# Designs tried in a protein design run: designed miniproteins, single chains, continued (2). Part 104

Each design is a single chain, and the fold is of that chain. pLDDT is the mean over its residues in the fold that is shown.

## One batch from the design tools (miniprotein)

Design m7606
Fold by ESMFold2-Fast:
Structure m7606 (fold): chain A 111 residues (1-111)
Amino acid sequence: MDELMEKIKKALEAIKGEEVNSIEELRKIAEEKGVDATPIIDLYKLLDNDGDGYISREDFEAARESLGLNEEEAERLFEKADKDGDGKIDFKEFLVFLEELVRIEEEKKKE
């Protein structure tokens, strides 16, 4: 997971401040900035188990340990990303979730 998180962090830093609403927009911006967005896209597709374009709380909980999160961290991240409280995260909200996930993982690596 550490190598995956570093790649995700690099891609997120490169697209910071850009308006990204879809996988296609993410790929275009990442290519223009010379970063690999594949890890973000692959993780989104992995979490979107039913292919409806949304990540459910159940999908997220199933991946919690693989993401290096405890139950409290997972719940807080999901609630923060789920702005309208419908129990689903779209692609734009997923990018916000990843930014917070990277922040938490970086804090855990510091003494």
Scores: mean pLDDT 73

Design m7607
Fold by ESMFold2-Fast:
Structure m7607 (fold): chain A 98 residues (1-98)
Amino acid sequence: AKLVIELEGATPEEAAAIILAIGLYAEVEEIILTDKVTGEVYKAKNVEEAIELARKLKNPVSKIEVIAKTEEEAKKAAKAAKGAAESLGVKILSLEIS
């Protein structure tokens, strides 16, 4: 299952916090981050690597993609990401599970 979260723009620290929330509530196989300014795509094999990648970014994150083994885990990731984004004041533009 794939979760795609489009963001208006999360700072590196905000993106790291959203990813941490995802990892606390969901089992994920891969996290993919897109740089808002450059469009460059960064792939992480696990939550810890994704947090490290997010913190090293110089630009805001426009997209977080989560690869999960099941749709249930993708739904948990979506709920965690929504909660974290809301608490941080980060605007979610769209959220889709496939």
Scores: mean pLDDT 89

Design m7608
Fold by ESMFold2-Fast:
Structure m7608 (fold): chain A 68 residues (1-68)
Amino acid sequence: ALPRDAELERAVERARRLVREALERGLPVGELIRRAEEAGLPAGAVQEALRELLPPEYLEEARRLGEE
């Protein structure tokens, strides 16, 4: 099995905090993703946080922005 690194757990926690703050401030999902990338957070951690904290509708928007 792949080792679970403490850095991955911290990245997920950071992503969760960033997603929550961005949502409460009314930031668009695309801007949230850019800020996470600027902070050096792995895309997987950001996607996990989005999936847990956002309703499915917003998760679909995030996918569209990443695919376009």
Scores: mean pLDDT 68

Design m7609
Fold by ESMFold2-Fast:
Structure m7609 (fold): chain A 90 residues (1-90)
Amino acid sequence: DLSDDFTIQLANLNSQFSSLMRQARKNKTDELKSQLDQILQDLEHLQQLQLEVRQKRVKTPRQQQLLDQLQAVQQSDIQKLKQQVNDVFS
């Protein structure tokens, strides 16, 4: 189902990010930075799609609060990953 697909895609993107970050810490290249920036864009896009799918299912204020909390956590996580990339390439 869509939830399983999102989970698999997010896990794959996170795995690729970790691998590229490990490579970038050893040797900083413009190619690795471009690949990391692309993965972060793909992660943000996938997270936005997940939020849109879940928003359609919201029926109660509590469900909206949980979705808002998920969005805040996802936004915080992406900002931390962007900061890690910036720190490596600074």
Scores: mean pLDDT 84

Design m7610
Fold by ESMFold2-Fast:
Formats: C-alpha cells, sequence, structure tokens
Structure m7610 (fold): chain A 74 residues (1-74)
C-alpha cells in the first residue's frame, strides 16, 4: 500500500522526467483523485500504468514502468 499523496507525487515526478508520456501519468492522477482512497494498492497501480503505457507508448512501456517501480521503492 502507498498513500494517495505519495502516489500522486511519484506520478508528477515521472511526468517531469518523461514529458512525452505526461498524458498517461495525468490520467492516473485523476483516477486516484476520483476514487478518494487514502491508500492505493501498489500492484493495482502498476497494472493500470502498464496497461496505459502499452496502449499509448508501447516502445517505452517497460522503461517507464521500471522508473515508476524505482521511485516507489525509495
Amino acid sequence: MISREEAIEILEELARRFPEARNVFEVLIQFIEKHGDEEIDKEKLFELLRSLLETEHPARAEELVAAFEELLRK
């Protein structure tokens, strides 16, 4: 589990590092805000991110997911 605030901060950091995929990270931020949960399941968040990245940026999906995982493990 990860806090909603921490998940949003990580996604915003990814949007800064990978502006070409900013739209994907913004969609996930909106999804998290809409559901209002204070804690997010890390595995579910990874699955959602992978699905969106494989659709929008298939050539870079693995790289972007790895960067997200690295930021979550700090």
Scores: mean pLDDT 77

Design m7611
Fold by ESMFold2-Fast:
Structure m7611 (fold): chain A 68 residues (1-68)
Amino acid sequence: MTAEDVLRRIAEQAGVSVAEAEADIVARIERDGEDATIEWLQTEYGVSREEAEEVIRHLLARMAEARA
């Protein structure tokens, strides 16, 4: 499963757009750190640790591209 597939599932569960879900996850990474965000994703959306780690990795790569 790709990070994009996991993000779509999270967005559907949260009742928001994929872009809104990405923005919320990014804000949580910046505020609470990666490990706390992984735990939150597992608890709230029932994603696996592997799926949560893929989402975090994908979003961190996007953040790095935006900074460059």
Scores: mean pLDDT 82

Design m7612
Fold by ESMFold2-Fast:
Structure m7612 (fold): chain A 91 residues (1-91)
Amino acid sequence: SEGTEILVEGAEQSARLFREGAETGDRSLGIRGADLLRDAFLRAGKLGGPSDPRLVELVEQAVRYGREGRFEEAARAAEEVARLVREAASR
């Protein structure tokens, strides 16, 4: 539960940074969003949070897109991470 909360919050914050990057063109927001999501994923994993291969791939895609300045794609991937983690926790 704690790991799940960290990952959901991290993914939602990352998505917000990516959306702001899309609006402003500030590439530093893509880097910050990517680092935030990666750190949240690692911290959540240490607390027994979800880490299935599909989720790992979505996190890696969001991080890559964010670093490349592909803000719209990065935001969608980060939002999908949050959605999948919330759905898993709702059981």
Scores: mean pLDDT 85

Design m7613
Fold by ESMFold2-Fast:
Structure m7613 (fold): chain A 100 residues (1-100)
Amino acid sequence: MEEAKKVIEEALEKIEKILLEEFPNDEEVKSFLEKLRKGFEEMFKKKVSLEDLILYFGIAGQEVIDLAKNKFKASEEVIEKLKEVRDESLKKLREILEKS
């Protein structure tokens, strides 16, 4: 679980950096990122299974991409970077699950 938490925290930091570099003064983007981080902190405190944590990360990652594309109107380059972070992090999380 601690290894999975580290992967997710690193992914959240990368997502935050990507979105804040594209939208540095957007309060709605900042509010969304704070909500996203709080959601994961709550999941970590609830001691959910690794499988449930991976499922939640996949859903949250897709929500980030959908909001960035449809609401925030991020560039295609930014959308591809967000997809790469999600997909690489999901791969790492699945590898942790297989070793557990």
Scores: mean pLDDT 84

Design m7614
Fold by ESMFold2-Fast:
Structure m7614 (fold): chain A 85 residues (1-85)
Amino acid sequence: KEILDQALENATRALADRARQLFASLPEDEALQILDDWVQQTLQDFNNLFINQGLGTLQDIQEFNARFRKAYEEVVAQALAEARE
């Protein structure tokens, strides 16, 4: 659980940085599409890592996915607010 919590924290920071960069440099629609692709790839990479390394239960992985998707929505909302400011 703690390893997945640390992975979530690191992934959320990377997500925030990428969102700010994309929304500062690209049109909103294009930035959202690129960010969505990155989020999907990141979820696949982490799920594969957790399965291959035997990290966590199916429930732990589902919690990670849900929490990361929630962080994604929050980060997008913040980046859009900052870009519109």
Scores: mean pLDDT 80

Design m7615
Fold by ESMFold2-Fast:
Structure m7615 (fold): chain A 74 residues (1-74)
Amino acid sequence: MEALIEEIVREAVEATRRALEEGKSAAEALLIGNFAAADKALEYAQAGKLNNEQAQEALFRAAEAVEEAVREAE
Protein backbone atom coordinates (compact mmCIF):
# COMPACT_ATOMS: atom_id res chain seq x y z
CA MET A 1 0.00 0.00 0.00
CA GLU A 2 2.63 2.57 1.05
CA ALA A 3 4.77 1.48 -1.94
CA LEU A 4 1.92 2.34 -4.35
CA ILE A 5 1.51 5.80 -2.78
CA GLU A 6 5.28 6.37 -3.04
CA GLU A 7 5.15 5.35 -6.73
CA ILE A 8 2.30 7.81 -7.43
CA VAL A 9 4.32 10.60 -5.75
CA ARG A 10 7.47 9.70 -7.74
CA GLU A 11 5.55 9.66 -11.05
CA ALA A 12 4.04 13.08 -10.28
CA VAL A 13 7.43 14.64 -9.43
CA GLU A 14 9.09 13.08 -12.51
CA ALA A 15 6.29 14.40 -14.76
CA THR A 16 6.67 17.88 -13.20
CA ARG A 17 10.45 17.90 -13.69
CA ARG A 18 10.15 16.69 -17.30
CA ALA A 19 7.66 19.48 -18.06
CA LEU A 20 10.03 22.10 -16.58
CA GLU A 21 12.97 20.65 -18.58
CA GLU A 22 10.83 20.92 -21.75
CA GLY A 23 10.41 24.65 -21.07
CA LYS A 24 6.82 24.58 -19.81
CA SER A 25 5.74 27.21 -17.27
CA ALA A 26 5.62 26.51 -13.52
CA ALA A 27 1.80 26.48 -13.66
CA GLU A 28 1.77 24.00 -16.57
CA ALA A 29 4.35 21.76 -14.84
CA LEU A 30 2.34 21.82 -11.59
CA LEU A 31 -0.86 20.81 -13.41
CA ILE A 32 0.94 18.12 -15.45
CA GLY A 33 2.40 16.63 -12.26
CA ASN A 34 -0.96 16.60 -10.48
CA PHE A 35 -2.66 15.05 -13.54
CA ALA A 36 0.03 12.33 -13.63
CA ALA A 37 -0.67 11.55 -9.95
CA ALA A 38 -4.45 11.40 -10.56
CA ASP A 39 -3.99 9.18 -13.65
CA LYS A 40 -1.75 6.71 -11.79
CA ALA A 41 -4.06 6.67 -8.74
CA LEU A 42 -7.04 5.98 -11.04
CA GLU A 43 -5.12 3.12 -12.70
CA TYR A 44 -4.43 1.49 -9.31
CA ALA A 45 -8.01 2.12 -8.08
CA GLN A 46 -9.45 0.49 -11.24
CA ALA A 47 -7.19 -2.53 -10.60
CA GLY A 48 -8.58 -2.75 -7.03
CA LYS A 49 -5.16 -2.00 -5.51
CA LEU A 50 -6.00 1.38 -3.96
CA ASN A 51 -9.01 2.36 -1.79
CA ASN A 52 -10.56 5.84 -1.36
CA GLU A 53 -8.50 6.79 1.72
CA GLN A 54 -5.24 5.69 0.07
CA ALA A 55 -6.10 7.54 -3.15
CA GLN A 56 -6.76 10.75 -1.18
CA GLU A 57 -3.47 10.35 0.74
CA ALA A 58 -1.55 9.74 -2.51
CA LEU A 59 -3.04 12.84 -4.19
CA PHE A 60 -2.34 15.00 -1.11
CA ARG A 61 1.30 13.87 -0.87
CA ALA A 62 1.77 14.20 -4.64
CA ALA A 63 0.40 17.77 -4.61
CA GLU A 64 2.87 18.79 -1.88
CA ALA A 65 5.81 17.11 -3.66
CA VAL A 66 4.89 18.70 -7.01
CA GLU A 67 4.65 22.18 -5.41
CA GLU A 68 8.10 21.68 -3.86
CA ALA A 69 9.61 20.50 -7.18
CA VAL A 70 8.28 23.63 -8.94
CA ARG A 71 9.54 25.89 -6.12
CA GLU A 72 13.04 24.34 -6.25
CA ALA A 73 13.25 24.92 -10.04
CA GLU A 74 12.47 28.66 -9.72
Scores: mean pLDDT 84

Design m7616
Fold by ESMFold2-Fast:
Structure m7616 (fold): chain A 114 residues (1-114)
Amino acid sequence: MAEEAAEKARREAEEAKRLAEEAKRTKSSELAKRAGDEATDAGGYAGRAAELGASPELAEEAGREAAEAGRAAVEGGVEAEVEGEGAEEVTAGAISGAGAGASAEIQGGEMPEA
């Protein structure tokens, strides 16, 4: 269901942000990898919620949270990318979260639908 997908996106995004901040402070590649994984899931759920026709407000919020999680995961994963262990997941999270957020925000803004 669209609203469940939006809820999943928000929870995964919040978890990703916390893990990313911890990874930055501890310089832990494992935490950065987990942050990237959660951010990727958040982006996926946000995109699915928008596709399922969630209300514009819910889709926009889910996308925004996923985009913020993606940015946080990228920052936390900068050190992990050197290791190579979480590079793919961090990159996927950044693309998925940022892309879903941008799409949802644009759709929630202005569309000439009569």
Scores: mean pLDDT 64

Design m7617
Fold by ESMFold2-Fast:
Structure m7617 (fold): chain A 65 residues (1-65)
Amino acid sequence: VTKEAAADIIFIGAGVETGNEVKVRREGGALVVTMKIESEEDRRVLEEAREAIESLGLEVKVVEE
């Protein structure tokens, strides 16, 4: 399993947990994640996903809609 595949699974899980659509793009060595933040729980879920992915050695940039 690649780090990128693991990251995709983590972000899919975050989208399911929050009910919001998550858009993931790869740009160079970084993952760009766009998600609408509607609650404090949404932000928490996204931050936990980001930390998990960064622990794999990937750079993550979060963009709020």
Scores: mean pLDDT 73

Design m7618
Fold by ESMFold2-Fast:
Structure m7618 (fold): chain A 100 residues (1-100)
Amino acid sequence: SKKDEVIGLAIQFGNKVGDIVDEYLPNNEEAHELYEEFALKVYELIEKLEKGEISIEEFVKKFLELAREFAEKMKKINEEAGKKIEELIKEFEKKLKEVL
């Protein structure tokens, strides 16, 4: 379903973001705490989407807001890591247009 494809893309995004945090900031506690907070909020959105509490359009809007906020916070810690996350956001938006 479109819902399952959107959830799959969000999970893939989260995993790739985790890889960036581990590569650029392996010993940075603040970065890992921000990633854990981001991951938790994304999983809460996935649960709401699965339960039919939000639409795919609301999920996408809220997900992109969370992802952009996370990228900006990461840029303040490490500019290169933040830029890599912004590239992943653009990739996610491109893939999402193919699914929707």
Scores: mean pLDDT 89

Design m7619
Fold by ESMFold2-Fast:
Structure m7619 (fold): chain A 88 residues (1-88)
Amino acid sequence: SKEIEEKLKEYKKKLEEQKKELEKNKEEILKSLSPEEQELLEKLLANEPVKTIPESVNKKVVKVGMTREDIEKRMEEEFEKLLLEKAK
């Protein structure tokens, strides 16, 4: 169905825009950190052992992780729902 193809195209465009916004937010968070804090953040995201975690870095790690998971999960669920609705 051409209607499904059109909606999928629009949805992909919105998904790309959301991912671009997420990447921008991540960039801004990383730029707000000192070089030492950035290295610590990278180690934490890679699940490498860290002896001491400053609260400022820990808060930003949580925000980066949650924002990614929240957007990706919501977009995935909306996409699946759109496909199921059109398949009926």
Scores: mean pLDDT 63

Design m7620
Fold by ESMFold2-Fast:
Structure m7620 (fold): chain A 108 residues (1-108)
Amino acid sequence: SLAARQEAAHEAGREAALRRADEFAARLAAARSVEERAEIAGEFAREAARELGAPEGVVEATGEIARLRAAGDARVGERLRETAERYGPEAMALAVGIVSGLEAAARA
């Protein structure tokens, strides 16, 4: 079902992000500003999406979502909706999974 595919995409995204947890946490610890942290989150989100074979448009959207989320930018909700509309709900689920994995890594 579509729901099962969304759940699988979310889990795959989260796992790909968690595989980068140690490197991501180290890069965040070295960051000196919210802007640097946001750029690092975008970079790691793009790498996780590429590892999973996401199309380049989905890779870029995922990176932007992670960047906006890390910056506390209110536009994150709009970008998530645009991603679902352009690339489908599985692409949005993948992006959310990746972001959730990076957030978990940042707290460890």
Scores: mean pLDDT 89

Design m7621
Fold by ESMFold2-Fast:
Structure m7621 (fold): chain A 67 residues (1-67)
Amino acid sequence: GEAEEAARRLAEVLGGSGAGAAVALSIQGTPINLTGEAGEALRRVVEATREGGPQAAARLVADASKG
């Protein structure tokens, strides 16, 4: 679904080589200014991606959708 695709996109960007990924995320986050709960959710997806890759991020999003 949409959330899974977004998680995969974030995982792809973060799983890359760092600098370009960091810049892309900074640009994407700038107009929205994700803080509090939204920032926490994004941070969890980022951490899941680094720990288990795109599939881990996708699973996290899927689990959150199911409860």
Scores: mean pLDDT 53

Design m7622
Fold by ESMFold2-Fast:
Structure m7622 (fold): chain A 98 residues (1-98)
Amino acid sequence: MPGKIEVLLETKELAAVFISHFTEEDKEKVEKLLKELKEKGVKTVLIAVGSASSNDLALTANKIEKEEGLKVIIRGIKSKEEALAEAEKIKAYLEAKA
């Protein structure tokens, strides 16, 4: 059964996505989600991943960065609370640069 994927934060500058456990079966769902976030005008996506049984997450993110021009940041993060804290740091950094 594929891992649970949750959008924790969605703003124009940054979206944060938490994946409890990434599997190969989640690849298409992640690709679709990243494309949808870009269509909404999101510029940067944080993917916080608790664990992974497939290396396809990094490959999928790299593909979407190249094809769509969306910035994707992947972090190994075990909890939603830590994922949201990291997202807030990245958002503050991006807002300070704008």
Scores: mean pLDDT 79

Design m7623
Fold by ESMFold2-Fast:
Structure m7623 (fold): chain A 64 residues (1-64)
Amino acid sequence: SHMEELLRRLAEQYERAVKVAEENIKLAEDMRPEVDPQIADDLIEQAKKVKEKFEEMARALREA
C-alpha cells in the first residue's frame, strides 16, 4: 500500500540519520584531545542520544 511505502522510506531516512550521528560521534572523539574536553564530551553525549532516538524511530517504523 501507499502507506507501507511511505513508512519504509521514512525508516530508511532515519537509518541514514543514524549513520550521520555515528560519524558525528567519531569526529567529536577524534577532536577531543585538541579541544576543551567538556565541549567534546557534551557533543559525544548529544550525538549518542540523537543516534539512539533515530534507531528507536527506525525500528518503530519497520515494525508498523
Scores: mean pLDDT 87

Design m7624
Fold by ESMFold2-Fast:
Structure m7624 (fold): chain A 83 residues (1-83)
Amino acid sequence: EEEKKIEEYFNEKLGELERIVRASSRDRATAERMFEVLRKAVEKYKELKKNGTISKEKVDEIFEEARAELERIFAEAGLTLPP
């Protein structure tokens, strides 16, 4: 039950960032960089889940890192990352 709730929480946060990326992506190169950040977040989640170390705190850390990378990419593209 707790593992399922963590998975639902991760998927909710991932969907929110995917929506932001899709709405903000203008050219293919920038879109590829943004989706690469999301792919790395998914990979990190899978690794932690496989190792039995996944938690809500770890999910928050994954998305904090992903948002920081997206903020940099958005700034380079002349965009502002939504809060």
Scores: mean pLDDT 79

Design m7625
Fold by ESMFold2-Fast:
Structure m7625 (fold): chain A 97 residues (1-97)
Amino acid sequence: MAEREAIIAEMKALADRINAKKEAGTLTEEELLEAQKRLLEAAARLGVLPERFEELAEEYERLGREELAEAAREQAERLRREMSEEELREAERREAE
């Protein structure tokens, strides 16, 4: 889907913009937090596995970034629920054969 390509491009542009602001010393913690939350949402839409978000949540907790850890865990839970439903649909389809 063309939307997937657009999401990847937006993620790269956002990451580049945040890195540029960090080098310039103009990046605020609030801007970084919002940008990283948007990247987590975009990654979930692109099919990044729930295990990756769980790893990110643990890393954010270690860094004291509880808000990002919570956002990452939420994405992981949503993806795990969707995966379970798709696995059930696939099993049902196989039984119907």
Scores: mean pLDDT 74

Design m7626
Fold by ESMFold2-Fast:
Structure m7626 (fold): chain A 100 residues (1-100)
Amino acid sequence: SFEEIKELIIAELERIIESIKNDKRIPEEVQKKVVEALNEAIEKLKKAKSLEEIEKVFKELIEKLKKIAEESGDPETEKRLETLIELIEKMLEIARELMK
């Protein structure tokens, strides 16, 4: 159950990476930073052994994405990254419910 949920989270983050790479509306420099943050989160999630460790990885990822959005200086890019952050927050909420 725990390992299956973790694998589903990782698979979804990998899909998000492909979506970001193919989104021509996000500047290339921002895409690279977002993809790097997501890949770092995936590597940490592979090593996570508890829901608490998963939550810590998600919190660090969300903080990094917020910083990238703020540093972008572009309102449209910031809005797109806010949507991504909301999706990631929803993934964590679903994971918490499944691991009750």
Scores: mean pLDDT 87

Design m7627
Fold by ESMFold2-Fast:
Structure m7627 (fold): chain A 118 residues (1-118)
Amino acid sequence: ADLGGLAAAAKALKLLSKSPAVTVTVDGNTVTVTHSDDPLLQAQLDKLADFFSTLPAVEVTVDGNTITLTLTGDAAELLALSEEELEELMKLLSEKKRNQFLALLKSLEKVIEELKNK
């Protein structure tokens, strides 16, 4: 479902914005994610971009250390949703896609924590 995909994108972007190694810029329905060219972070972001490319509500372009997401909704409104609201919307994803996303999100969170401790 498209709303579930939008919620997954918003949840990942909120996590990424907590990292000093990542800059998240919002312009309408477009979100630009630029990272510090760390190879561990690059690998996790590539997997996340591949996942988002399977979602009809998200268009993904990757150019080096920059990932651009174009959403079928306003990105600032989606990012303003609470964690509880995002989790409820993610239930609209199939169980398989939701489980895949949560595994990717957990791996990304671990890399962000490791980079913070260096």
Scores: mean pLDDT 81

Design m7628
Fold by ESMFold2-Fast:
Structure m7628 (fold): chain A 73 residues (1-73)
Amino acid sequence: MSQQQKLDQAIADVGAKLADTITPDDSDEEVRAKVDAAIAEAEKKYGVTIPQSVKDQIKDDAVRGVRLARAAA
C-alpha cells in the first residue's frame, strides 16, 4: 500500500472503532479519550502518523456528533 492508502485505511479504521464505542451518553472528555485510543491503535496497525490537523478534526467531529445526538434526545 502507498502511504496515502495506509493513511486512508487508518482513518477508516478510526471511524469504524468510534462508531462501535461512542454513545450519546459519553461526556466530551470520554469521547476525546476514545478518539485518542482509536487513533493510536490505527497508527500502530498501519505504521502511519495521522497529521495533527486530521486528529483535531476527527476529535472535533466526534464531540460535535455526540453533542447533536444529546440535543436531539
Scores: mean pLDDT 82

Design m7629
Fold by ESMFold2-Fast:
Structure m7629 (fold): chain A 85 residues (1-85)
Amino acid sequence: EIEKARKELEKAIEELEKLSPEAAELARKSAEALEQGDFRKGSVLGTSSALVAIGEGIENPSKSEELRKAALEVLEALDRLEQAL
């Protein structure tokens, strides 16, 4: 169900935003690209979001596991949205 996938993604992005506003912004742009049917752009932006979160975790090791978990939840939610579209 598309609406369920959108809600799950919104929640995942909200959690990521608390840790990395930059990674969350890229994830939102990924979702927008997927909704517009640009799955390649969506994939690139989703990957960029995860890389930003990982980079911030390297810079601040105390947040590394939370960033990794939040980024993974966003990637899984983006994949579910793509499958629902």
Scores: mean pLDDT 85

Design m7630
Fold by ESMFold2-Fast:
Structure m7630 (fold): chain A 77 residues (1-77)
Amino acid sequence: SEVERLVAEFRELAAATRARLRAARTREEIDAVMLEFYRRRAELLARLDALGAPPAVLDEVGRLVAEVQALAEEVAA
């Protein structure tokens, strides 16, 4: 389904973002990576909302976002 494709795209985005965060050398690079992640997150969430994605899907997306945010805080320290 389209919802399943968007969730897969979210998983790919989260994985790519984590890889970019681990490669970042400066706070400025971390901020740039997170800005791009949040822009793409907003686009994907708007599409999921338009499709009426169930709570379980939104919960999974929330967990992926939390994992990315936790790594950003860790690598920024």
Scores: mean pLDDT 88

Design m7631
Fold by ESMFold2-Fast:
Structure m7631 (fold): chain A 80 residues (1-80)
Amino acid sequence: SADSRAAAEQALRRAEEKLEYGKQVLKDKKSKSPEEIEEAIGKASEGYSLAVAIAESGTFSKKGEELANEAKEVKEGLKS
């Protein structure tokens, strides 16, 4: 439905925003505090959860899977 698609598009944008934040922190990790790294891990985890939900919804399943995989890699990089 239009409502389901609009909700999925909004969730997709939110997942992308959270993942981008994680990527930016990861890129400059050496200049970041432990607290900033922990916040970035939290946001990447939220992005992962949103991406998994999108993957399960059907319409954007491929994009959701791609974002979930990226979020997982970003989390692993931040934790290393």
Scores: mean pLDDT 84

Design m7632
Fold by ESMFold2-Fast:
Structure m7632 (fold): chain A 71 residues (1-71)
Amino acid sequence: MEEIDEIAGKILLAIYTYPNEETRKAAVERLVKEAKEKGIDMKELKERVLEYAKKLNLPEEDIEYIEELFK
């Protein structure tokens, strides 16, 4: 599995499993920081996260959250 796919999956899992906004935000911020430290392109990461989110049929609120996160 590509490293970007692993991080994208972890971001989606954090959004899905942590209903508390503060905990969710902290978890996602840590994963985005990890991606940056590994040299992952943020545009590519955004596309990958959105692809997985749509494939998993996440609600519109979660799709919008992902869009804003990578804005």
Scores: mean pLDDT 77

Design m7633
Fold by ESMFold2-Fast:
Structure m7633 (fold): chain A 82 residues (1-82)
Amino acid sequence: MKKIKLTPLEKALAKEVGYEKDEVTYQELADIFGRFLERLAAAPPPVVLPDGTEVSSPQEALDWIAEKTREEMKKREEELKK
């Protein structure tokens, strides 16, 4: 199965949940996000994001991650079309 290389954001999330690999399967990436979300929900505010941004709620953190993930995915998809 083909492994994907982690983006800087995905690598930061992986480190936060104790993952040591630079390349992961799609299933492993989903597990990393799931574990990060569980930690985020249990953390008292302020929630510190991978880029050092502080937010007051887990929902704001989720919205930020979703936006950054879409941005990175769009750039990756654009590159693959060439």
Scores: mean pLDDT 69

Design m7634
Fold by ESMFold2-Fast:
Structure m7634 (fold): chain A 61 residues (1-61)
Amino acid sequence: SLEDRAREIVDEIAARLEAVTREALAAGLSTGEATERQVAALEAWLAANPEDRAILEEVAR
């Protein structure tokens, strides 16, 4: 189902964002700065994966 696919996509995104957060904090950035890095990483991932973005947008409605 679309919901199952969206769950898999969300899990992949969550794992990537957790890795980005750990790297930013290890580099001495604040939580707020780590969030900015997460947003940039998410935007880049969505731009590279337009089909997955479409699934997330459909399920979010």
Scores: mean pLDDT 80

Design m7635
Fold by ESMFold2-Fast:
Structure m7635 (fold): chain A 69 residues (1-69)
Amino acid sequence: MEEELRAYAKEKGLTDEQIDAVLELAKKRGFTLEQAKRLIDAYAEAEKKGLTDEEMSELVRKLIEEIKK
């Protein structure tokens, strides 16, 4: 799972720091592979749009709440 998520995130253009953050969050929240990929997609979209770290954190926070429902 970790290796698959790292490969997926790198393909989406995330930095190693962003990948590590997503993996730690997924482990702490008990996310499935598909839920973790949704987080990676959110980070990738934020990067494409040039969002700040604060804006990216807000987007991820909202997505986490959605996933938990």
Scores: mean pLDDT 75

Design m7636
Fold by ESMFold2-Fast:
Structure m7636 (fold): chain A 75 residues (1-75)
Amino acid sequence: SHEAIKAALLARADAELQQALDDKLSPDEVRALYDALVEEVKALAAKYKLPQDLVDEVLEEIRKRLEEVLAEIEA
């Protein structure tokens, strides 16, 4: 289902961004990871014909997580 794909995308993004924090990546490296995650979400959205509103929700949640990770790195 579209909801299952959304949950899987968010779980993967959370795991990859958490791993970046654990690996002590620089802010620039974390932003590059975020850009790669955004492109992956867009590619999967096209492949599975995900509704635009669901894609927008996924991208917004990943962006919020990026902001949290960047704030933690700067602390």
Scores: mean pLDDT 85

Design m7637
Fold by ESMFold2-Fast:
Structure m7637 (fold): chain A 78 residues (1-78)
Amino acid sequence: SEKLDEEIEETFLVMLAHLSGLSDDEIKELIDLRRKALRGESSKEDLETVNKFLELAEKKGDKLLVEELKKIKEKLLK
């Protein structure tokens, strides 16, 4: 089901963020951002936040987290 797929994807993102060394507060911010993107909500501040996480993940060399963050950014730009 679509709902189950979204729950699995959120869990996967949380796991990747933990493995990349993000704090609990950063993970919460990232999940809130993804949920906004899924609702079709976007602001300039949300784009700045996703770009901040992208820069962090790229500096850490975490290719999987970068891929997931790019998907969130694509949804925010629509």
Scores: mean pLDDT 83

Design m7638
Fold by ESMFold2-Fast:
Structure m7638 (fold): chain A 65 residues (1-65)
Amino acid sequence: TYKVGETIEIALPGYEDGTKWEVIDENGNQVASGFIENEKYIFQLSEAGTYYVIVNNRQVAEVNV
């Protein structure tokens, strides 16, 4: 479980740098996005809730804040 405003770093070994990632909330709204760098991505969330990380149209992580 993460705190609001905490830096979240997710490792994605084997994914190519430059691959797009998205974070969606429990209602399906995109709240963050970016590109993989050094087999990882970093983001922050401003509201408590359950979020899903999507890469190549597949859920790769669930984040609880």
Scores: mean pLDDT 78

Design m7639
Fold by ESMFold2-Fast:
Structure m7639 (fold): chain A 122 residues (1-122)
Amino acid sequence: MEEKLEEAIRIALELLKPFNVPEEEVRAAVRWVADELGELAEKLSAETLALLAALRVMELHNVPLSEIRKVIREWLEKHPLSEEEIIELLRYVKRHLSPEVLEVVREVLLELGVPESIINSV
């Protein structure tokens, strides 16, 4: 787990590089996401944990929805998530982030070919 969290921190720092977020804040966000997810964090990839933490930080920094959309789309095109990880991403966003961010995530997943039945399951 610790090695996975360090990898997730490294990935999240790269995702958040354009927004000049301090490493301490990114590290805290990854730890917060892992603690909030509990045992589920052990089952998710470092890439998924990093994306959840990056979304949290971007929302807290009032990053425009258009920039959040761009980051998510570019990342998911390079790092495809499993169906289970997509469902957990949607559950996390629905529970912890704004409805506007949830809509952006849903639209990007649909554009990337994720079935509407999976997107609407959450």
Scores: mean pLDDT 86

